# Designs tried in a protein design run: designed miniproteins, single chains, continued (5). Part 17

Each design is a single chain, and the fold is of that chain. pLDDT is the mean over its residues in the fold that is shown.

## One batch from the design tools (miniprotein)

Design m16558
Fold by ESMFold2-Fast:
Structure m16558 (fold): chain A 109 residues (1-109)
Amino acid sequence: MLKTHPKEEEFKETLAKLPGFDEKSTKETLEILKKNGFSLPEVLQASPEELMAIPGIGARRAAAILAAAYHVVMGWSAEEIRRALLLTPGLDVPEEFIDEIAARLAELE
């Protein structure tokens, strides 16, 4: 079994508040991530392509997963996360969706 990161619960709570996620879909997504070897530290090191290779995780979910991890572990602001996602190669997500992620994260600040 993979070692549980101290921020795993905060990551779960943050992800559940992002667009495309609720409590149920967040729980299901985290179980899928763990089954594929992605705990919170592995998510921080993952490319979008590695996350999207997981069945059930598309570009939008990959963007939200990365945003929640950056917010919780790195303490990045909503604006820093928005810029990071826009500069991420291979993340084929509409700018409006990235803006919605940033807006939800700003509500948590």
Scores: mean pLDDT 81

Design m16559
Fold by ESMFold2-Fast:
Structure m16559 (fold): chain A 80 residues (1-80)
Amino acid sequence: EAIDLTDEQYEELLKKTSEVLKKMEEVVAKARATLSPEEVQALMQKIQEIIKELVKAFLEGKLDEKKIEEALKRIDELEA
């Protein structure tokens, strides 16, 4: 089988991926409104690192719900 995900697993991955994107947009928007350009750049670098890890996992066929959840937690930590 070329696809090893169930319909439910696929929907969960799509939902969590959408949540990551929305969370990133919210964090960046708040940062741009309230932080200096240097602070925004530092935040963007941290977000870029999270994205790189997800992209690498996707390219290696290792992207799963756990990796997406870990990315969401890391983004939540950037707000704190």
Scores: mean pLDDT 71

Design m16560
Fold by ESMFold2-Fast:
Structure m16560 (fold): chain A 83 residues (1-83)
Amino acid sequence: AKEKAAEAIRLVARALEALAAGNDEEAQRLGEEAEKLLEDPEVRKLVEEAWEEIGKKVKELVAKGVPLKEATLEALREVAEKL
């Protein structure tokens, strides 16, 4: 479950990077892969719990002067690595 939750969060981070690069089709594909992992209720629960930690990390990074987009990507990657 934790491995799938970490992968779902990494897919969201990659989708946001693709979207920022103008690769809308790739962003949609990565988002759909993340959604498939969230079909598992246990994975969804872990991702929801991780989302709270991601929010805290984003707030901390933004307070330190990191731009919102970069803060979000850093928070997603760091939380996924700790799962």
Scores: mean pLDDT 81

Design m16561
Fold by ESMFold2-Fast:
Structure m16561 (fold): chain A 93 residues (1-93)
Amino acid sequence: SMDPSVLKLLKELEEFYQKLRDKVKKELGEEALKRFEKRMEEAFKEADRLIREAIRLGVSGTSDEEALELLRKAFEILREVPEKTYKELEKEK
């Protein structure tokens, strides 16, 4: 099962994503929102892949350190990609 700290972080990231999505729509328009959503889909797929691999490694007992590194990379993507994408879309005004 997923660590409670990880679940809390995922919920906070989801709320942050929803706020950015609303801000993109309001300030940058519908076309910018579509590009934002497409990049977020790609980022979420990669983060999900890393999280699933980390869970697999943790369950197998093969490497806790490797599992933690994969989780770190996943959360870095979820944290950085939304903000970076918003800034890139702002430059396209």
Scores: mean pLDDT 77

Design m16562
Fold by ESMFold2-Fast:
Structure m16562 (fold): chain A 61 residues (1-61)
Amino acid sequence: MEAFERTLERLAEEMLTASREEVEKAYANLLGQIGTIRDPEFRAYAEALVRRRYEEVMAAL
C-alpha cells in the first residue's frame, strides 16, 4: 500500500500522544502539502481523509 494512507495512519498514532497544539499544527501543515497535489480527484480524496483523521484524533484527546 503506497504510502499516503500508511503515512496518515502513522501520523494519527503519533499524534494521539501529542498536545492539541501539535496535532493542529501537524494536520494544518499536511493539508497545505495536499493542496499542491495536481490530480484534483486524489487531492479531494486526500483532503477528506486527512480531515477525517484529524477529527478522530482531536476527539480522542
Scores: mean pLDDT 75

Design m16563
Fold by ESMFold2-Fast:
Structure m16563 (fold): chain A 106 residues (1-106)
Amino acid sequence: MSTQEQLDKIAEQLAGIMVEIVKIMREVGADQAKIDEFKTLGAKMVLMIKFNVGSVETLRQYRDQMVQIANDVRNNSTDPSVRQQMDQYIQQFQDLVDQAVDLMRS
């Protein structure tokens, strides 16, 4: 598989995970401004990965900001099942971004 094909697949998987995180954010009544920020950062990140453009440093900054938003929502939930689901999606999100970063540096 080419680097471009691998990046396209990672971008698709990231978009899917972000949709699931946003769904949980909406279900727990997260602030719309936080949801909009997460979606905006995510759209930029997916485009950077899909087209193999921009700096790895910028990609990591977007990742860190998105993880902070997701963790804030997770920590405001009293439901253990929501926390567990968010922990799993946040981990999958971070792993996929790390894979994209490795490929973009190659």
Scores: mean pLDDT 88

Design m16564
Fold by ESMFold2-Fast:
Structure m16564 (fold): chain A 72 residues (1-72)
Amino acid sequence: MKEEVIERTIEVDDVEKAAAGAVAALRADPSVLSVSASDIKTENGVDTQVISAVAQEGDTIVHVRTTLKQKA
């Protein structure tokens, strides 16, 4: 069994709205085994939230971590 990790950061205007959309899309995907969202963290007036998903593509387990960051 192979494991892959995908990490990315996306800048968005509204972190909460973007996170809700991303979680809904991931939950609609039958290959996705689990989805979790972190609490929104505010640092220097910038909101961030991490969406973590685990998907199975055949014999490969893919861990996807997306950091949503508010545009300054």
Scores: mean pLDDT 81

Design m16565
Fold by ESMFold2-Fast:
Structure m16565 (fold): chain A 94 residues (1-94)
Amino acid sequence: LVSFLSRLFQVSPSTVREMLARLDDVPEPPAALVDRLAARTGASREAVTRFLRLLQLYLEHFNLPLSSLGPLVDRLLEEDPAGVLEALRLLEAL
């Protein structure tokens, strides 16, 4: 998981470990976005929620606004759909 997310986000493994440790410390993602991503990927709502929380921490790390969450999800699905699906699979096993 850590090595994969480090490559996906282009951040250090230590940054990924810090993000994973803080998953429960971030606000709930928008329900509409959770529903949309779960429907599009077939992943569980739990895995989707963890993934969106990771993306919120990614935005925080780079000082980007939370309003960028939807656009970031759409970009990742366009640029690396296989990477998104693998991240969801790994987060479901967490």
Scores: mean pLDDT 82

Design m16566
Fold by ESMFold2-Fast:
Structure m16566 (fold): chain A 99 residues (1-99)
Amino acid sequence: SLKKQIEELNKKIKELEDKMDRLRRVATIEAWARRTLSPKERTELMKEVLKLFEDDTPENRARLDELAAQAEAALSVFDKQNETLKKKIEELRRKLEEE
């Protein structure tokens, strides 16, 4: 039936979305590592992270999630600092224009 075909396609979409989400976690860790770690440390970490991605086990998923959460938290701190600085610049520019 058409409904069964839709259900099968939805299952394939969910599997693809799951794989994409795990890949986004890898990308987040890499983005943090690029900004924070030496080239050697980054290479070693990314080898570990890629193994966690390739060997899709519940334990490896949990480890990848933990590393991604730590990376995202650290990047979020940088983003908040950057936003605060941008807001300060905008306020100073406004005051300069209102001289």
Scores: mean pLDDT 83

Design m16567
Fold by ESMFold2-Fast:
Structure m16567 (fold): chain A 82 residues (1-82)
Amino acid sequence: MIYKKEVVIDVPGSSVAAKLIAHEAKELAELARKQGYDVEVEVEFGENKVTVTISSEDEKVAEELAKRVEEAAKKIIEAYNK
């Protein structure tokens, strides 16, 4: 069974913050894969939001990665949305 967790971030998909969030989400997924976890990340850029979907066979891995993406997004937004 594959578990999906979705993180929705209220930034324009055309923004620098959106691109940095997408990059960080992919880097976090790559790191998890290097640790031996089967994980995938999909990023969708909308007009007023960015949606990051995390998929894993392990629900706890999907939840932890979603939390890390949300924390990274908050830090990026604080740096670029002042």
Scores: mean pLDDT 81

Design m16568
Fold by ESMFold2-Fast:
Structure m16568 (fold): chain A 56 residues (1-56)
Amino acid sequence: GDVQSTLIALKQLVVDEFPEKAAYYLKDEAFLKKIAEAAEGNVAKAVALLKQALSG
């Protein structure tokens, strides 16, 4: 998908898998958008990058 579709998928993933952190990451949409852009709109790549960023 495109970057916007990937961003929506990342927001949903944060709500579903990291609900305690959802308010923080949904307020900082720029962070999730940066991940989506780095993944070039590839959802699987964006998910991997987000999990790596959150784990350290």
Scores: mean pLDDT 77

Design m16569
Fold by ESMFold2-Fast:
Structure m16569 (fold): chain A 57 residues (1-57)
Amino acid sequence: AASAMPLPVLHAAAELLSEDPEPSREQIREAAERVGASPAAVSEAVRALNAAIAANG
């Protein structure tokens, strides 16, 4: 569930989405490295935020 994700991971995902709705794998990897998380965690946060944006937009 998205509610269990750490704030730094969610912030990194939100920042990526503010620049591009579909961030590249490299951008996700770089963001994960920056916040000390796995690329899978950041990728999951991006998916969760995109789903929330689609539901509210």
Scores: mean pLDDT 76

Design m16570
Fold by ESMFold2-Fast:
Structure m16570 (fold): chain A 82 residues (1-82)
Amino acid sequence: KEREFQAKLSPEENKKLAQERIKKGVKVEIYYELYNEEEREIIEELIKAGVRIIERVLESEEGVRRVFLYYDEEDIRDAPPE
């Protein structure tokens, strides 16, 4: 299912996890749904931090483009709780 690749965290939480993993030398790919300029700004910061991003752009029925980014789901889903 499409949401199997979606991190269940907010964009800010995804950003923090990605940055921590980059500090540990882990290469990550991010997936979450984008709709607005604030979310795109978060993505630009992640790219500057060296995060690998897989983008998928879909056109909505109302002409609004959705951007889906894939995060490393193995690192996110299987991370032990703190």
Scores: mean pLDDT 49

Design m16571
Fold by ESMFold2-Fast:
Structure m16571 (fold): chain A 85 residues (1-85)
Amino acid sequence: SILEKVEEAEEELIKRVKPLLLNPTPDSEARIEAALAEMEKRLDELLEEAKKLKASEEVIETIELVREAVQSVARPAALQALSKM
């Protein structure tokens, strides 16, 4: 399902970002930014797929909320965590 693909994307983001926060390197910020950008692109693709398939309003709204959470919560939180190290 589309929501299963969203869950897989969230798991991949955590898998990529977690090591960079636990063992930061000089390029950790750039690598986190790349991971976040890739996640945002994947969510945009899933949103377009959902719209083409005429998925329920709840499915579309869920994808949009996850996308907004990545941009407005996850990105600032990850960057703030790096700035404290």
Scores: mean pLDDT 80

Design m16572
Fold by ESMFold2-Fast:
Structure m16572 (fold): chain A 75 residues (1-75)
Amino acid sequence: GAMIARGQAARDALIAAVKSGDPEEVTAAAKAYRDTLLEMGVSREDAQKAVLMTAYDALGKEAEPYVDAIRAGAA
């Protein structure tokens, strides 16, 4: 479905932003992914947690320098 495809695209964009090394791109991608999860009916608290957990699950230690940028976008 379209919502699943949007969620996957937002997730992929977050991973790409972290790999780019640009904290502004990371914040923007985290916000977009959070907004997509909210549109899917996820609570704000669960969306914030899911965005951060997705980065750690996909990138592990590579996500650590961007935790503050991810939190800023997901807030």
Scores: mean pLDDT 82

Design m16573
Fold by ESMFold2-Fast:
Structure m16573 (fold): chain A 84 residues (1-84)
Amino acid sequence: SPTQRQRDITFMRVVRGMAISISSSTPSQVQTFIDVLRRGSRNAPPDIQSVTDQIVDILRSNPPVQGSQQSRSIAQQRIDQLRS
């Protein structure tokens, strides 16, 4: 459905934006964001659930480091790859 596709695209844009913003935050804030993502995606279609799991894995594998621009850039790149 065109409406469903538009909703999915909007959801992914919001999630990507939030993940990029949160990747510069403290580990505890990142964990809170992960919890919110998992709760919000429970009723989502399987493909969105899968992408959410991949975003969570990226954030867990590339935790924000104090003052680390590189950590943020790596997380952002991997999230961008999921969009493609």
Scores: mean pLDDT 62

Design m16574
Fold by ESMFold2-Fast:
Structure m16574 (fold): chain A 70 residues (1-70)
Amino acid sequence: SMELQKEIRELARKMREAAAKGDLEALEEYARKLVETASKISPVVGKVAEKETEEFIRLAREDGEKAAKA
């Protein structure tokens, strides 16, 4: 539905904002909600969202670890 797609876009925006602030806890929470919402559209969309959010979290954690070591 268009409503679910809008919610996914808003959750993706919140994930980017959390990552920019280094708030990994908020990032993971928004990612979880995004995958849950995507899964309501279809199982395939949910699996794609899960893989994409896992990769985004991995990159955000790696960036934060590099900043902490600088």
Scores: mean pLDDT 83

Design m16575
Fold by ESMFold2-Fast:
Structure m16575 (fold): chain A 78 residues (1-78)
Amino acid sequence: EIDKLFEEAEKAIEEVDIEKFKEIIRKLGKKAGLSDITIDQYIAMVDMIASVYKEDKEALKEALRILLENVKREIEEL
């Protein structure tokens, strides 16, 4: 259920639960048929975002929302 995973991802962003968000992105990518390379790239971007915005929770949440929109577009273009 891709829609449910997107809902869970939004909740993980709201809670600033980076590990949960990464878990959901992996599930979304596998469910949608994204390549392992593409999934690994998105996970690496999550880690980079978390590192860059560790002191600014609002900027962190916004960057993660943008990444989630990119994942959604990638899935929709398959």
Scores: mean pLDDT 86

Design m16576
Fold by ESMFold2-Fast:
Structure m16576 (fold): chain A 88 residues (1-88)
Amino acid sequence: SISDVSNSIGFNNTGMTSDSSGMVSDVNVSMGYLNNSYSNTTNPNSMSFISISINHLNNGMSSTTIDDMITDVGISITNLNNSYNIDS
């Protein structure tokens, strides 16, 4: 749903300004909202952007450097904004 995408964007943005442990926590909450959004959306273009975002967040979470995690979270936010603009 659009609300779940909006909540995910909010947590990712908060994570980007947090310390490393806060970013991990916020990204995990964001991924929860995205999985719920993916299950409840029927727009294939929106689903595609949400899927790309989830994949980047998973890549960020598996990164060995904080800079790589920040990069992946940023790409996720961009794709989520695209999903939000389609559904809003």
Scores: mean pLDDT 77

Design m16577
Fold by ESMFold2-Fast:
Structure m16577 (fold): chain A 76 residues (1-76)
Amino acid sequence: EVEKEIEEVKEEMRKVGEESRRRFREAAEKAKTERERQLLLETGEGMEQLSLAVGETVSKSLEEKKKKEELEKLLS
């Protein structure tokens, strides 16, 4: 059930990214300076983008593994 693993990884990374962005937004609201607030918001956005990129990379690796396994079964 590689498809289920792919979906779970994508969903998990999306949630991690969303949660990270939310936490940095909350920290930004408590920031004492405008510069600190901007840095926290930018970091949160970067973390969300990174989480999505990791999820996509892992998903592609799992999809390639599934295709290889299917090909090996056909050759057997």
Scores: mean pLDDT 80

Design m16578
Fold by ESMFold2-Fast:
Structure m16578 (fold): chain A 78 residues (1-78)
Amino acid sequence: MEAKKRKEEREKKIVETALELRKENPDISDKELIERVSEKTGESKSTVSRILRKNGLIGGEKVGVELLKEAVERVMRK
């Protein structure tokens, strides 16, 4: 269970750090957020980006268009 526990701790640390940075800098860009979280947690930018995308805290370049379509559909279904 060591690998699973460490993975959960790592993901939690990344998410917590990202949320704290978002609260301190609400105008922070996704790229800046990834860089700052990577710097504070010691994790690679790739790992941080993956975890933040998984938790819906950032929209990657590719996912931006799909998120926009989903947002439009949700508004229309209000």
Scores: mean pLDDT 68

Design m16579
Fold by ESMFold2-Fast:
Structure m16579 (fold): chain A 69 residues (1-69)
Amino acid sequence: MSLSEEEARALFDIFDRDGDGVLSRDEAVELLQLTFGLSEEEARALLATYGRDEFSREEVVALVTRLGA
């Protein structure tokens, strides 16, 4: 099912437990595994294309909505 930006933001907020406005790579991997059923290897490979260790809320929203489209 296609995810809306609002649903993607809700997912980010669930994993952003500290409210710092960013997800670590490991938190982003877990989000992708639980949301899309990706393996750890698949999630890590996808995130590696961004070349970053931390992901902003809008970066995660863009990633999640793109995968859910």
Scores: mean pLDDT 77

Design m16580
Fold by ESMFold2-Fast:
Structure m16580 (fold): chain A 93 residues (1-93)
Amino acid sequence: MENLKKAEELLKKGREAYEKGDFKTAAQWYSEAGQNYLKAGDKEKAARAFLEAARAYMESGDIVGALKALDQAVKADPSLREEAERLFREMRR
């Protein structure tokens, strides 16, 4: 599906931005990747993309963005709740 290919491209761009230290741009691309995975019906990949967005938001100091991304990840895949809670605790350390 077009949405799946777009999500994969955005996820790759997010990882490249993260590696360069551009955490704000990485978070935006990871978030868009998650949205495109949801449109494609791939909830598991969407949830993982939203977790990566949350990590990038935390690195950029955007706590509100991180919390929204964690919420989106858990809604897409409730099995990630424990992992999301661990990331939330790390953000508060």
Scores: mean pLDDT 84

Design m16581
Fold by ESMFold2-Fast:
Structure m16581 (fold): chain A 60 residues (1-60)
Amino acid sequence: TAAIDDVGVILAETLGKNPDGAAELVSSLLDDSNVTKENLSTGLKTELKNQEAANLVSSL
């Protein structure tokens, strides 16, 4: 989805990864029953200090 693609771009800038690979990683994490979008959003905000990525994940 467009929102996952946008998160991928932000994560790629932060982690130095390809945007498509970052988007796939986010999608895979959201499919894991032990990872909620809330946990992922909190991690992005707290560990990476990336409020935009956190907001996009929260909107999924």
Scores: mean pLDDT 57

Design m16582
Fold by ESMFold2-Fast:
Structure m16582 (fold): chain A 82 residues (1-82)
Amino acid sequence: SGKKAREAGEELRKRQTDEAEKAAAEGPELARAKVQELIKKASDYNRKAMAAVKAGDNDTALLYNELATGLFEAAAYGRKLI
């Protein structure tokens, strides 16, 4: 169901937002590295979501899309800390 995918994305967003705050507390270099890591992971999930759509697996596509969204939102928040 869409609810479970959304909950997974929101949980990942919260966890990675906390990690971005920890990185920022250590300094701007680690903060930037964490943002880059989150963007790379989000892009990987987006690629997997597109592959799942092409394969007709809409449930898996929705899950990967929600995970990617959570990571992009965490990265956007992390950028504000730099």
Scores: mean pLDDT 90

Design m16583
Fold by ESMFold2-Fast:
Structure m16583 (fold): chain A 58 residues (1-58)
Amino acid sequence: GPHIEELERLAAEARARGNRGAYGAALRAKQDALSGKMTEEEAEKAIREIRRAIEEDP
């Protein structure tokens, strides 16, 4: 779904920028969303937090 696609995009962006923490967080959130361990609200929160972490990189 849209959240999985955004998490995949954020993982690729974090990897390209060398942000290992954000990359790991995005991969974990993607797996949790795919396995049904994460609600839509939790997925939106994870996306927001990961995006902020990437944006705050030097």
Scores: mean pLDDT 83

Design m16584
Fold by ESMFold2-Fast:
Structure m16584 (fold): chain A 75 residues (1-75)
Amino acid sequence: MRPLSEEEAQRLLEFAKEMAEKAVTADGSTAARYLAAVGLIMVGLELSGHEEIAQEVKELYDKAVAELDARRAAA
C-alpha cells in the first residue's frame, strides 16, 4: 500500500473518532457497520507503520464495543 503521511494518519484518527461515536448511538445493524469502519482504519494505520495512532484507534474501537455491549446487557 502507499504509505500514509502523518497528516493523513491524523485525519483517519478523526474519522475513526466520528465512526465510533456514530456506532454507539446507532441501531444494531448500523452500529456494526460503523464498528467495521473503525476496525478497517486501525488495520490501514498498522499496515502504514503508524502504530501509535493505530493503537489509539483500537482504544476507540474497544470503548465503542464495550458501550454497545453495556446497552445490550441493560435491555
Scores: mean pLDDT 80

Design m16585
Fold by ESMFold2-Fast:
Structure m16585 (fold): chain A 81 residues (1-81)
Amino acid sequence: SEEEVRKYREELLEEFRKYLESLPGISEEQKEEMVKKAEEAFEKLIEEMLKNGESLEEIKRTLELYKKIAMQEAKDLAKEL
C-alpha cells in the first residue's frame, strides 16, 4: 500500500538522519539540507514509481539504493570538510 511505502520512506530518512549525526565536520545546516533533499527525492521517486505501476518491493529497493548513495555522498563530503 502507499502507507507501507510512506512508512518505509520515513524509516530510511531516520536512518539517514542518524548516519549524518555520526559524521564529524558537517554543520547542522548542511545536515538539514541533506535530509530535506533526500525527502524531496524520495517523494518524487515514490510518485513516479507508483504512477508507473511498480511493485512495493521495487519501490523499496529503489529507495534503499538511493539511501546508500546519499550516505556515500555525505561520507565523501565529510572527508572534504
Scores: mean pLDDT 83

Design m16586
Fold by ESMFold2-Fast:
Structure m16586 (fold): chain A 85 residues (1-85)
Amino acid sequence: HMEEFIKKVKELLDKNGYEIIEYKPPKTKEDAERLLKMLEKALNNPYGKNVPYIFLGSLTDPDSGQIIAVKKENKELIEKIKKEL
């Protein structure tokens, strides 16, 4: 279920202080599972805890899904990215 995927993504990002700025849904369950694993890996990396934004997606397959998330406290960066989208 796509609803379970986005809920899990939101919970992980919220727990780590991030707000979702853009969400493009993956077309397949396999792509959804890949995005979730990439997110979990990024958040479990000690260097990942201090990055101002997270981009998850593919440069070669735009249909595989995309998530852009920014630290909630960085309101200026959130507004800037929203304007670029």
Scores: mean pLDDT 73

Design m16587
Fold by ESMFold2-Fast:
Structure m16587 (fold): chain A 110 residues (1-110)
Amino acid sequence: SKEEILKKIEEAIEYFLKLIKDALKKLYPNDPELQKKAYKLVEEFLERALKVVKEGIENDLSLEDLRKKLEELLKEAVEKFKKELPEELAKILEEGLQQLVDKILDIYES
């Protein structure tokens, strides 16, 4: 059902944010400002992505159209990460968020 799809996507996003918070503490234990900045950038992207997913579910958006919208948002987010974060961290976040976007699309198709 639409409600079950949305719930699974929300749970996937919540779990990912918990993983990122823990990963940032391990990678940058002595840089709380960098941890906060990176987390905020990821959270802002995921808030925008979830809004697009909710609108897609309500309007029966095709998987291909949802993919295009989420990939465009991810591209914009990655450009911000590259400008505002260390290169190594930006790459880790890009790879992790691409995997999450792929998972969201798999759940949406189910």
Scores: mean pLDDT 91

Design m16588
Fold by ESMFold2-Fast:
Structure m16588 (fold): chain A 65 residues (1-65)
Amino acid sequence: MEKVAIGGGPTAEQAIEAARRLKEKYGADLAVPVKANDDKQAQKNAELARKHSDAEVFGGSVESV
């Protein structure tokens, strides 16, 4: 709950960076599907995640609760 998601900007690049930090701490054990609230942002994150191979983790804890 404490500052895992920084927020401050709805940019896909920030979401990918948050996902990378989660991978570093948890080792890609967190697969967060964020297509429940915002499909458009989820698609943009998925497109960028495909370039980084982070398709499994999107980093949308705030949306999923």
Scores: mean pLDDT 49

Design m16589
Fold by ESMFold2-Fast:
Structure m16589 (fold): chain A 94 residues (1-94)
Amino acid sequence: DELIRRAEELIREAEELKRRAEELKERAKKLGNDDAVELMERAIRLAEEAIELARKAIEYAKKGDLEKARKHILEAEIQLGMALIEIGVAERIL
């Protein structure tokens, strides 16, 4: 199922992005950059929400609810995109 494959890929990407944000957060703390810490905390939350949405998409796809599966995949992609923006801003101010 293509939808399940896409959702599994989103989970993998979100987990990698969360790890990157956690590493950047520790760097920001060492530098005393509170703004970058806050951006990374937001990126971590967005990545966690993307993982949850992608997991729900897998559940809906398995039940044959393809419309809900697609909606949750789109929402996960949006959350992941926002997390990437937060990380990019933090990297610029570090």
Scores: mean pLDDT 89

Design m16590
Fold by ESMFold2-Fast:
Structure m16590 (fold): chain A 80 residues (1-80)
Amino acid sequence: MEPFEKLKEEAYEEGLKLGLELPDTEEAKKKLEELLAALEKLKEIILNAPDKTPHAEVVLEIIDAFIKGLKEGLAKKKAA
């Protein structure tokens, strides 16, 4: 069992919950956009790092899983 697979699954689930639970306020949307921008910037920093460890790739996958869950949660909530 690879522990990183469980971390990716947990990240996706946490993102999904956050997306579903967020209130439909402008303030919440602004904070969400700031969070997404920060996560994308973090991914760019990791991708451009000169010393890429195997763990860097896994961290990127965890971040992607969280963002994917968050976007799916928001889409499902918006449809309701």
Scores: mean pLDDT 76

Design m16591
Fold by ESMFold2-Fast:
Structure m16591 (fold): chain A 87 residues (1-87)
Amino acid sequence: SEADRLLEELVARLRELGLPEGLVRQLRQQAIEMRNGLNKGVSEEQVLQAVEIMGEMVRELTGDEALAREVERLMREFARRLRELAE
């Protein structure tokens, strides 16, 4: 499906950032949960909270603020593109 394609594109981009594979796996799982939440009609505020949690995970494990912000940007873009598919 197009949503599965977007998820694998996101995962590929996370790997390109040089994130540890364990962290990529955790972020992939969070992205799947965010997708499931969007399908159930979660609010934009709940999506933003999920993105903040993922950014904090990157900050805690890498100590790299720029990397955390880039992950947050990619996750927001993923959520936006998923919402466009639902329209």
Scores: mean pLDDT 86

Design m16592
Fold by ESMFold2-Fast:
Structure m16592 (fold): chain A 77 residues (1-77)
Amino acid sequence: SGVAQTLRQLAQLSLTEDIPASGALRQLAARAKAQGDDQSAQVLNQAAQQTQQYEQQGDRQGVSQTLLQAADQVASL
């Protein structure tokens, strides 16, 4: 899915760049909800909360791993 591909791209970028990953996840969740995809919206919002914690710690590996897990979850829906 397009969302899963976007999350995988963000995961790769997060290892080398400071990206606003939690914000991007919340925007993707809002779009999913607007399209009636409540399951993807819930997954993305949970991932945003986890990603924000890793961002506050400066943990790029944690951010990347959370994005990859969210991509796999969304792709399985």
Scores: mean pLDDT 87

